Designed miniproteins, single chains. Designs and how they scored, part 36

Each design is a single chain, and the fold is of that chain. pLDDT is the mean over its residues in the fold that is shown.

## One batch from the design tools (miniprotein)

Design m1309
Fold by ESMFold2-Fast:
Structure m1309 (fold): chain A 91 residues (1-91)
Amino acid sequence: GEKLEKIKEILENVLLPIAMEILRKASKEDIPRAIGLVLRVIGALLDVELSGDVKESVKRVLEVIEALKEVADEEQAKKLEEAEEEVEKLE
C-alpha cells in the first residue's frame, strides 16, 4: 500500500538519519540513549513491515518521533515536525 511505503520512507530517509546524527554527536554519557533511539527506529521499521496496518504503523512512528524530539536540536526538530505532519496525514 502507498501509505505503508510512505511511512517506511519517512523512517529510512528522515528518522533513521536523525537518530544516527544524534548518536554521532552524542557525548560519552549520552551514547546509550542515542543507541536506544537508533534501535527504536529500526524496531519501528520491522513493526511496520510485519503489521501491514496503517493506523498501527502511524501510531508506532509517532511514538518514535516523540522520543527523537526529546533530544533533537532545532534543525532536527523542524525535520521531525515535518515528518510528524506527513505521518498524521496518512491517518
Scores: mean pLDDT 87

Design m1310
Fold by ESMFold2-Fast:
Structure m1310 (fold): chain A 72 residues (1-72)
Amino acid sequence: EREKKLREELEKLREAAEKALTDTPEGADAKEGLRAIAETARAMAERAREEGLEEIAEEYRELAEYAEELAE
């Protein structure tokens, strides 16, 4: 159950990151949104790790790095 919830949240977060890049690629708002997504993904990665969901934790970490790179 918790794994399913974390997977659903991960997919939503990925979608939000892609949408932020596509719809508003320029401007401070786009970068701010991507940084917020990266921060959330990092927090979720730590949480998933604590629950022993290592694969999902790695996917969250990858998303966080991706969003941080886009925000630069």
Scores: mean pLDDT 75

Design m1311
Fold by ESMFold2-Fast:
Structure m1311 (fold): chain A 62 residues (1-62)
Amino acid sequence: MELFEKAIEAAKKGNKEEAYKYLLEGAKKNGLDTSELEKGYEAGLTPEQILRAAQMYLKLVK
């Protein structure tokens, strides 16, 4: 949970790289598939898209 919250905070600040790192770590710790997230980041995912992804992942683990 804390990692997804940190990803959301980083994304709100426009820090795409930090947001992605926290989201990826949180997803891996919860056993979630990260393939689409990693592919999206390589394709130039925006901070707003990472924010949306982090919010969705947070809902999946609650």
Scores: mean pLDDT 80

Design m1312
Fold by ESMFold2-Fast:
Structure m1312 (fold): chain A 63 residues (1-63)
Amino acid sequence: SLPPVKSEAVEKAAELLTEASRAYQRGDVDKARELFEKALELIEKENPDSPLRDAVRAFLARL
C-alpha cells in the first residue's frame, strides 16, 4: 500500500531549505546550492506532487 505523507520528511526538507537560505545569505553559495539540492531530492522522493518542489527547482535555476 502507498504510505501516507510523512511529516518527518516534510519537516526535514523545510530544515534543509532554512539552512540553505542562511548559507546563501552568508555568501556560501556552493553550500546553499548543495542544501537546496538535498531538500529537492527529499521532496521529490516523499512528495513528488508538492508545489514546493517546483519552487525549489526554480530557485536553484537562478543560483
Scores: mean pLDDT 75

Design m1313
Fold by ESMFold2-Fast:
Structure m1313 (fold): chain A 80 residues (1-80)
Amino acid sequence: LDPAEARALAAEGRRAFAAGDLDTAAAHYEQALRILEEALGPDHPDVARVAFELGLVYAAQGDLARAQEYFARAFAISRR
């Protein structure tokens, strides 16, 4: 799959998040994350960025357990 498609989905997720449409934001970020993991591998910086953004969406929804899980993953990837 094309990483450019994942970047477009992440941009749409960011717009939805800014608009307060948390369900749409989560769906777009989840799809972007899957594409990036398949195209670039699970430890790529772009995967870390989208995982962090998805964590922010879950935190905004009040799902602190999922937010913490995704933040931890993003942090682990950013450590190399």
Scores: mean pLDDT 84

Design m1314
Fold by ESMFold2-Fast:
Structure m1314 (fold): chain A 61 residues (1-61)
Amino acid sequence: MSLVELFVEAVLRGDFERARELALQMSEEELKEAREKVEQLALPDDHRARALAIIDEALAQ
């Protein structure tokens, strides 16, 4: 399973600590792919907002 797939799985289960850990290991390209997938998923608004915040934080480092 790719880091992007693991990140999406963590977000779906509400494991934001794991999602943050995975995001720090991901490349900029993988973070952009994860962002696209998160925006396309049927997620609770709070899960989507937190996932996007984690991605933005990792991109800013």
Scores: mean pLDDT 82

Design m1315
Fold by ESMFold2-Fast:
Structure m1315 (fold): chain A 67 residues (1-67)
Amino acid sequence: MSDEELREKAEELIREAEEALKKVKDPKLQRQAEGYLALAKGYLEEGNYEEALRFAERALQIAKEGV
């Protein structure tokens, strides 16, 4: 996967995680998902798209568990 494809996928998953986070009812899972989302955004800003994608996927997974 190219850096461009990784960046676009990370940005898409970050958006999906932000939307899923709005529906989270468990405060502990909400905080965990917010933490991983912040890490994903940080790595995206640094140009580390592989780590940005990894943490965005974790944030989305946790947010889905908190519904």
Scores: mean pLDDT 82

Design m1316
Fold by ESMFold2-Fast:
Structure m1316 (fold): chain A 56 residues (1-56)
Amino acid sequence: GSEEDARRAAESARRAALAAGASEEQAKTFGDHAYEGVLAGDSSLGARGVVEAMSA
């Protein structure tokens, strides 16, 4: 994915983690992992894939 897609995924993951009760540090880690994954071309880390990965 593009860097813009990666940044959107990171923000989505961070917000979802915080909404699920994660700490700010955990939310940042989830966001960073989503960012790196999307940049690596893993488009499955779109909104649904990101939420599922965070729950694993």
Scores: mean pLDDT 70

Design m1317
Fold by ESMFold2-Fast:
Structure m1317 (fold): chain A 87 residues (1-87)
Amino acid sequence: MSAEQQKILEELERIRKEALELMRQSENRDIILRGIGLVLRAIGAILQLELLIKTEKDESKVIEEGRRQIELLREELARLKEELARE
């Protein structure tokens, strides 16, 4: 596994931990449910990326997909954090 692939997996794991912590901090049912969904999506992204690392020989494609997943998850996490901050 390359250093860049490892960095992507570490970032996805950070997103998972941040989403879980956000869920624990909220008393709002909608925010908690969306936080659970984000944790599950981050776990799915980690598992899918680990499979791609093993099956795809083109490292650039693995890195591109990993960065795309991080971007999408970070955008949703940022929106959820803003909603929590407005409570």
Scores: mean pLDDT 83

Design m1318
Fold by ESMFold2-Fast:
Structure m1318 (fold): chain A 86 residues (1-86)
Amino acid sequence: MEIVVTYKNLSPTQLTALALRAIGLGLDGYDVEIKIDGDTLTITIGNASDELVEHFKKEAEELAKRGAEVTIKEEGDKLTIEITYP
């Protein structure tokens, strides 16, 4: 499965932390692409495991409970998550 996660309205600290986590996934052997545009971070992960898919779904649920606006869309073999921080 391919995961595309877009994080919007990030503080510099949040952007740095999320970018470092994405780099860590790449070092662990995932096919990771990172795009930064201002305060927006997009992470694309090819060939994600079912465990990694569940992890990102749970993270999105947690962030929604903390006041983030979250949209989750699953189409075929692609999971798209958009998260806008308050």
Scores: mean pLDDT 86

Design m1319
Fold by ESMFold2-Fast:
Structure m1319 (fold): chain A 86 residues (1-86)
Amino acid sequence: EAEELIKKGEEAEKAGDYKAAAEAYLKAGEIYEKEGTEENLQKAIEAYEKAARLYLKIGDREKAREALERSTELGVKELERAVERV
């Protein structure tokens, strides 16, 4: 499901539908985040960053900020795990 949304976002970007692309990447990020594995958290960060970039491109600063905050929070969590791992 999340991989399918990434693919949908990529196709929307190629078509110039930046709003649909941003929405697809945001949804993909939420699914990856919910799955909670280390690999999926990295994919969530990437998806949120793509969504934020596209929201900024279409002038939706509020949604861009929300996506950036989510990616930043996950990045901090990733760093905490790396430091605490034995």
Scores: mean pLDDT 80

Design m1320
Fold by ESMFold2-Fast:
Structure m1320 (fold): chain A 65 residues (1-65)
Amino acid sequence: SMEIIEEAVRASKEAAESGDEELAEKAERYATGAVIYAQQGDEERAREYLERAKEAAKEAKERGK
């Protein structure tokens, strides 16, 4: 799903903008997994990886405050 890919890219970008390198790398890793699984039609794994990417991005934002 293009929506999963768009959300994964956004989560990765938001984590990178937080300035927390560890969480940014974690979010990018999960976002990449979400994109790969979405392109292969494995929506269950794509959503699983997307949620982990979003979680890492949220944590990065919270630590930046």
Scores: mean pLDDT 82

Design m1321
Fold by ESMFold2-Fast:
Structure m1321 (fold): chain A 64 residues (1-64)
Amino acid sequence: NANAWNNLGNVLSNLGRYDEAANAYREALRLNPNHADAKAGLGRALHKLGRADEAAKVLGALAP
């Protein structure tokens, strides 16, 4: 479920595996587009990876 993917993203982020964390947060958002923690986690992971433009898109355009 979305919470499990969000928790996986948090664990991966704490390990410094930001690319894998971003993928886990994206799966959480695919299951629940309004998951606030996954949104924040994805934005932070993308910022750590130097992908600020993707982070901005995630925070501003998660709904089609």
Scores: mean pLDDT 76

Design m1322
Fold by ESMFold2-Fast:
Structure m1322 (fold): chain A 89 residues (1-89)
Amino acid sequence: MAADEEGRRRWRELGRRLGLEAARRLGLPEADREALGRAGGELGEMAYAWLRGEPEVEAVLEVPADPRAADALGETATRLIALLEREKA
């Protein structure tokens, strides 16, 4: 289908921005912020796969040991789920 690659890229960039924003808001170090951005992007790609009816995806998430990293990912996932529901409607 047209725009399949563009849709995946859009959701990856969306997830990355949400992850970076959450990490920045929670005051994580610069190195950890980039890791959260990458993890958020991977979550975005998974959300797009589920939107396409492909729930089985394998991703490697490099998550910092800092407890704030788990909070940042939780916030990112919550926002992505809300956007996924709007896109489905």
Scores: mean pLDDT 76

Design m1323
Fold by ESMFold2-Fast:
Structure m1323 (fold): chain A 60 residues (1-60)
Amino acid sequence: DKDLLIKLGDNYEKRGEEHLKQGDYETAARYYLEASRLYKEAGDFKKAEELKKKAEEVKK
């Protein structure tokens, strides 16, 4: 179910944002990468690429 994958991806993105605000960059990047994977499985390649880039930016 694509809707379930999108909801799960949104949840991981929010968790990543929370960890980013706490300064936990490695954990934030991992959540963004998992969210990216879920959006890709849902067929939302644009959102998946955005989250992947966000994860790479946070890791630096």
Scores: mean pLDDT 84

Design m1324
Fold by ESMFold2-Fast:
Structure m1324 (fold): chain A 58 residues (1-58)
Amino acid sequence: MEEVERRGRELGLSEEAIEAAKNLVRHSGLSVEVALEAARAYHVDGDVTELLKLVNAA
């Protein structure tokens, strides 16, 4: 999970978005890259639909 935190901070994500990405890796089995992309889509655009679409596609 340290890699998710480091990568998320490098991308300029909020701590809330980083925590969401960590939860996606832990509970949904998503890769770090996909989880960070999903968390960014949700927390930048506020669109839960994009987050759910990425989770269901994985």
Scores: mean pLDDT 69

Design m1325
Fold by ESMFold2-Fast:
Structure m1325 (fold): chain A 85 residues (1-85)
Amino acid sequence: MEKLEEAKRLLEKAKEYMKQGKYKEAAELALRALQLILTVAPKELIPEVIGAILRTMGLMLDGKYEEAARVGIEMAEEIIKKIEE
């Protein structure tokens, strides 16, 4: 699934930015990955994806980029695993 593979690539890059202390860039990539996941997620997972997007976006709007990146990456990876089960 093309968009799911792209989401995985974005999450790997976000993790690299996290290691470099580039939290805003990491959070932006995590949010982009979640948006891609939303387009391919089965109906049962749509509420979880929307929740993850809203949580990540809310933290970013509050300037909490490190927390936004951490939460966004974690939630996106969990959702991808559920899609691939």
Scores: mean pLDDT 87

Design m1326
Fold by ESMFold2-Fast:
Structure m1326 (fold): chain A 67 residues (1-67)
Amino acid sequence: LEEHEAEIYLALGRMALAVGDYKTAAKMFKEALAIDPENKEALENLGKALKGLGKKEEAEELEKKAK
């Protein structure tokens, strides 16, 4: 029950961010949020991935939720 599947997507997203694959990172963090919508780590890192893609407005909206 304890975000077991969300943690896998978080790990994959972090790996994608580390290699600069912002598109894959955003996809993985969105999957984590589908499982745990209030996961602050996923919201923060999705914001970073979206900023890397030039989607600054979407990134700022996610930062509000990560609060």
Scores: mean pLDDT 77

Design m1327
Fold by ESMFold2-Fast:
Structure m1327 (fold): chain A 71 residues (1-71)
Amino acid sequence: MEPRKVTLEVPAPEDIDGVKSTGGAKVELELTPEQLREALENVRRAAESSDDPATKAVFEAVAKQLEEALK
């Protein structure tokens, strides 16, 4: 299987000494479709097992990006 280059944008508002970071963190990585699928399943399971809405929202955002990478 061919490894794919995937860019993940993680929303992480950081406040340091009163200054707000702009934009999200971007992570570029090369994963095979199997590794992407495993990551997607792990993230979905984490979202399902968590009752915290904020944690669920973060995992769902990452899961959506992984799904797009698998298309």
Scores: mean pLDDT 65

Design m1328
Fold by ESMFold2-Fast:
Structure m1328 (fold): chain A 72 residues (1-72)
Amino acid sequence: MSKEEIEKFVKKIKEESKKELIDAGIPEDEAEKYANSIGNAVRRLLERGMSKEKAEENAKKATKSIIDNYKS
């Protein structure tokens, strides 16, 4: 996977995570910070050879965990 492909995928993950967090009631500024953190983690996983599918699963799990903790 090229650096350009990684950055494109990370941008997609950040956008998707941010939307899910906002839809769950997390304030936009906090949702952006969480989405950026998730995206940065995904970038590191992809750079270490993880597949897009597994990295996306990790991002979804992290997003769900944040939502569950926020609603608790």
Scores: mean pLDDT 85

Design m1329
Fold by ESMFold2-Fast:
Structure m1329 (fold): chain A 64 residues (1-64)
Amino acid sequence: MEKEKEVLELMDEAARAAAERVKKGDLVTASLVNGLLLESLRLIQQGKYDEALELARRALELAR
């Protein structure tokens, strides 16, 4: 499932960026990113990979 792999890779990048936000004291941004990642994971479990991909991309952009 190539789309699932792409979503998981973006989620990993967003999670790493959120961890850097936590280290800098930006807990609000980190919390929002984690919320988007949790919803993205829920969509993957439902087979909604295109919607999960969109949320994972939004999480990464927000974390940057």
Scores: mean pLDDT 82

Design m1330
Fold by ESMFold2-Fast:
Structure m1330 (fold): chain A 55 residues (1-55)
Amino acid sequence: SLERELARKQVVLAIMEAALYFAERNPNVPQEEIDRLREEVRRLREEVRRLEEQV
């Protein structure tokens, strides 16, 4: 269901936002990894927004 998909993606988004937050503050994390996480968070935020509009 759309509600289940939305809930799952919201949880994944929260986990990835936390991962990005800590990665940005860790000098041992490569910039390429931070850039990748940032892009994945951006994509997930857009997907969550689109699903929220349908639910």
Scores: mean pLDDT 86

Design m1331
Fold by ESMFold2-Fast:
Structure m1331 (fold): chain A 60 residues (1-60)
Amino acid sequence: GAAERARREALIRRSLATAVALGYISEEEAQKLAAELLARDASDEEIDRAILGRVMASLA
């Protein structure tokens, strides 16, 4: 529902904002990833995997 979608959008934005603040990804990359995840209605698990994948790639 709309409330679940709003919660998911907030979680995506907070997680990506944290990753940017910590230097794992750029603001541009975070915006692109957020748009992609929102457009495909990604599940909580997919969101976690995508963000972790980007963070891990930054650390490798």
Scores: mean pLDDT 80

Design m1332
Fold by ESMFold2-Fast:
Structure m1332 (fold): chain A 118 residues (1-118)
Amino acid sequence: MPKVGVLVVSDDPADLAEAEALARKYLPNATVYGATSRDEVLEAARRLIEEGPDIVGILVDTDASPELKAGVDEAVRLLEEAGIPVVGAAYTKGDRASLEEAVRTLREQIEALAAEMA
């Protein structure tokens, strides 16, 4: 199994906690970081680079602020510059079905990329 990191991004701590719980349920061997601000997103990206996972998945709230989304774009750039492949999925805050679909999509993308790396 590849070493997997997951970054969950939402400006709402309650929605973040729910998304992190689902990410851990669907990807039980992944290291999961949550972020509610641009600074937390960039700090989580730096920690993931230091840990050196084989793949990073990013789960983002579509309703997140433009500043938070800009932080995600910067985190993706930093991770890719470090040689870590990034996959992403988006969900809508407060929509449980959207969140469950996004986490499943993220898991499937991670599993597909892992198979290509074998």
Scores: mean pLDDT 86

Design m1333
Fold by ESMFold2-Fast:
Structure m1333 (fold): chain A 66 residues (1-66)
Amino acid sequence: SEEEIEELKKRLEKLEKELEELKKELEELEKNLDENDLEHVKRLIATKLKIIGLEIEIRLLKEKLE
């Protein structure tokens, strides 16, 4: 239905915005990276994994819209 398509488009927009925010966080983490700080390294890895997950979800949503 048209309503379901609009809901998927709204969800896609929200996920793309979240992805942009996480990419900014990743850029800041990489810019200030101390490889001897285990907490910094863990945050960097966690942020990269979140980005990968969002990129997969965005891809799947785009496939459903087509």
Scores: mean pLDDT 84

Design m1334
Fold by ESMFold2-Fast:
Order: C-alpha cells, then sequence, then structure tokens
Structure m1334 (fold): chain A 68 residues (1-68)
C-alpha cells in the first residue's frame, strides 16, 4: 500500500487535474489554462517525490488562480 504521504500527494494531484479539466470545459482564458497546466506538471513531480507539503502549496496556487 502507498504511504499516507504518497496517498495524500496522489489525491492532491487528482484534485488539480479535475480543476484543470473543469477550467478547460468552462472556456477559461488561455493564460489561466497555461498556468494551471504548469502547476499540474509541478504537482506530478511533487507526487512522484512524495512531497506532500509542496503538493499542498501547488494546489493552493491553483485554487487562487480560479479566484482571480
Amino acid sequence: APSPEEFEAEVLLALARAILGIAKSSGAPKEVLEKLERLVEELERAARAGDVERARRLLTEALELLKS
């Protein structure tokens, strides 16, 4: 079974991917989509490393992009 940190990082990655998918389907501006895609790529690296703290920060940045 994955560690608790690995599991949490994977859940955060899944949430970030869902956010990107919703943004694409909703016709979000290209600049927002490009930033979200970069955040997902960085979160994929954090998840691979089991870096849950970095994954949490990246998801927070994705949510902040949606508020602007």
Scores: mean pLDDT 82

Design m1335
Fold by ESMFold2-Fast:
Structure m1335 (fold): chain A 56 residues (1-56)
Amino acid sequence: PLSPEELEAEIWRALGLMAYSIGDYELAIKQFEKALELRPEDEEARELLEEAKKKL
């Protein structure tokens, strides 16, 4: 089972994706950064963060 910290990181990543889908790239970046603070080795969150940064 996932630790509470890993689950929280997944939630932040999902929130970032929702922000990204509505065009709120600044919010998406902040939420992906939060996910990476909790799981620094999350390649998916890192890629999503870079993609969101390219939209600004």
Scores: mean pLDDT 83

Design m1336
Fold by ESMFold2-Fast:
Structure m1336 (fold): chain A 63 residues (1-63)
Amino acid sequence: SPLFEEAKKLVDEARRAIEAGDYERASTLLQRALELMQKLPEEERQEVADRIAEVGRIYDERR
């Protein structure tokens, strides 16, 4: 779905922002992905939630 693809792109961009040291941008992108995740069907939502959790953990550890 278009929302699923957008949510995955936001999580990928958040990871790149962390790699660049831009933690404010990463936080904003993760929040945006979380908002889109709430609108997804269960299977797609679980996939995005797992990706957000992994990137969010990296965010917390490196910040």
Scores: mean pLDDT 85

Design m1337
Fold by ESMFold2-Fast:
Structure m1337 (fold): chain A 61 residues (1-61)
Amino acid sequence: SDELEAQGDKAYAQGDYTAAVTNYMKAASLAEKAGDLEKAEELRQKALDVAQEARRKAGLE
């Protein structure tokens, strides 16, 4: 869903990485159910990138 992706983008901009990942993963699930596998893969990758950045900023590496 474009709405969930937008909510994820907003959360990311505000530094709320947990909300960003959650919204991107929900958006990916909806894209997959709609048959848009390419969009689902992009959203999943976006969630993974945010999770990796969050670990890096937290010093967890």
Scores: mean pLDDT 84

Design m1338
Fold by ESMFold2-Fast:
Structure m1338 (fold): chain A 97 residues (1-97)
Amino acid sequence: NEKYEKVVKVLKAFIDSFDLLNIPAKEKYPTKEELLKAPVFDFFAAYLNISKEEAKKYLIDFLVKLGVSEEEAQEIVDYIEKNNLTVEEFIDYLKKK
């Protein structure tokens, strides 16, 4: 699925740039390996210095901007929450979609 390939590419670029960033999330997730094992909403909440509810909304908006429908983005966010997906598991989920 071309749109999910774009999402995965952007997420990977974001993760790869993480080691170069001086952001508060590094205090909680100091390495790329720890980042990949972090729960998705906990990571985005720490990265953006926002609540977990705001992180869910941010992820929906992010997916929609990359060409995912609002309904499909909500389904993805609900799936992440239900299964408590890590960043790594989220990327693998999108690759198989």
Scores: mean pLDDT 79

Design m1339
Fold by ESMFold2-Fast:
Order: C-alpha cells, then sequence, then structure tokens
Structure m1339 (fold): chain A 61 residues (1-61)
C-alpha cells in the first residue's frame, strides 16, 4: 500500500540510500500518497537532479 511504501522510502532517506528512497516515494506517489510528492522532490534535490526535483515539487501543489 501507499503508506507502507512511503514508510519504507522514509527509512531509506534517513539511512542516506537516496536512490532507494526515490524509488519507494515514486511508487507511493503513483498510488496517491500526497506527502510522497514533496519527499521525492527533496530526495532528487539531494541527488543533484534539479529537473526531477522541480517536476515533483510542481505535482505536490
Amino acid sequence: KAEGLYTVGSAFYLMGDLEEAAQKFEEAAKLGHKEAYRNLSKVYKEMGDEEKAKEWEEKAQ
């Protein structure tokens, strides 16, 4: 479920596993988890992918 994917993504983010965090947040976002859009943008910013970060930030409105 979306909440489970979001929780796992948050755990990866706290551990510094940014690629795994991005994958889980993207899956959660596709299932309608609103907070995942903002966190996915944040993860992409930390990875240096400003274009993807902006894309997901716009979806988070």
Scores: mean pLDDT 80

Design m1340
Fold by ESMFold2-Fast:
Structure m1340 (fold): chain A 65 residues (1-65)
Amino acid sequence: ISVNDTPTTRELKKLIEKAGITENIENYPMTDLLDELVKRGVITQGQRDSILSLGPTGTISIKIE
């Protein structure tokens, strides 16, 4: 099962765009992406922690659509 196939990955991409982050983040660790979303006020710290609890973090490759 690929992270790119999950609703979580698609939602994360939308949250990043909604936050106004339009930079190259394709290979960033999920933890760093979630921290940036919390910093920008798009998600709460609790939401970040919940997403991370789904599994240990690794490098997430976000495919450009």
Scores: mean pLDDT 58

Design m1342
Fold by ESMFold2-Fast:
Structure m1342 (fold): chain A 74 residues (1-74)
Amino acid sequence: SLEAAVEEVRRLMERMDALVARLRADPADEAAWAEFVALNERLTRILLAHPDNPEIQEAALRAARMKAEVEALV
C-alpha cells in the first residue's frame, strides 16, 4: 500500500542519514557503502511504484544529494 511505502521510505531515509554520517567519518567503510547502495536501490524501486507521491519524491531528491556527497568522498 502507499501508506506502507511512505512508512518504509521514512525508515530508509533515517538509516541512510546514519550511513552518510559514518561515511563522512570513514569513506573506506565498505559495510556502510554496501548498505547505503542497497537502501538507495530499495528507495528507487519504491519511487518507481509511487512516482507521484510528494513525500517519496522529496526523499528521492534528498537521497540523490546524499549519493552525490558520498561519491565525492571517494
Scores: mean pLDDT 88

Design m1343
Fold by ESMFold2-Fast:
Structure m1343 (fold): chain A 106 residues (1-106)
Amino acid sequence: EAAEEAEKAAEEAREAAEEARRGDREGAAEEAAEAAEEAGEAANAAWALPGPEARRASMEAGAAATAAATAAAVARAGASPEAAAEAAEAAARAAERAAEAARAAD
């Protein structure tokens, strides 16, 4: 569950980067916001599990949610396509790490 939600967050964040490069600020912001919601769900799912690996998975997913929310804000603020794409790519990498941590917790 947590791993699947984190993988979905990574996919949405990658889509946000592609939208940003195309100059679609609204599309980039919407995809990044969806990535933040999925990463938040991954953090909650991991937090419900016992053990230190689950705590790590929850922390990594929380970091991914923050990165994705930042990418959405950057896109809405009218940053350059390159800057918005960089923020979204950083969110995708954070979500990929969260998915790996979640798999280790299972």
Scores: mean pLDDT 85

Design m1344
Fold by ESMFold2-Fast:
Structure m1344 (fold): chain A 70 residues (1-70)
Amino acid sequence: MEEFKKEVEAAVEIIHLATLLVVARNQGKEEASKLAEEGLRKAFDLVKQGKYDEAIKVARETAKKAEELL
């Protein structure tokens, strides 16, 4: 159950970061858009490796920085 819970948490954080990417692109915020895209790529690579805690951390930290640029 703990592993499954971490997978769900990672999915939620990735969806949030993907939403910020869409918002940044629609607002023409190039720096926020690029940061969100890079963070998503890194988070997906970590998920593929089963590193859910690291994926959650990367997605959350990137989302916070992207929000500051919006």
Scores: mean pLDDT 84

Design m1345
Fold by ESMFold2-Fast:
Structure m1345 (fold): chain A 69 residues (1-69)
Amino acid sequence: APSEESALALLDEAEKALDAGDLDLARERLRQAEEIGKQVTLSDETKNRLLDLDVRLGVEDLKRAVEKV
């Protein structure tokens, strides 16, 4: 069942994927955590982790887009 614990596990996986440079996996895990957040109430700490990861992924996406030019 969707739960905050499941969202935290997905955020941990997304952070590990980002640290490994796997942006596709990090984005997919973040998306799954966001879907859980629509179904259950998340703590402010969990919401802050979601926001931080989304910002970090956006910065990495932008860096890679600039490198292609």
Scores: mean pLDDT 80

Design m1346
Fold by ESMFold2-Fast:
Structure m1346 (fold): chain A 68 residues (1-68)
Amino acid sequence: GKAGVDALNANAELVSESSLKDGEAAAIAKAEAGNAKTDEEAKAALEEGLAKATGPAKKALEAALAAI
């Protein structure tokens, strides 16, 4: 029982470390999109972030792009 939870926690930390760059790319894209004065600038910022992101960050950026 407990061994499965411990393995998930260990894997979650490794995934978090391996996706730090993806998290940073998503945060930068969100900040740039928020500062954009036009929908075209916001879209360009999100697309740049999407090109650099993978995994959960990529899914979040894809959803944001679909909203504009």
Scores: mean pLDDT 58

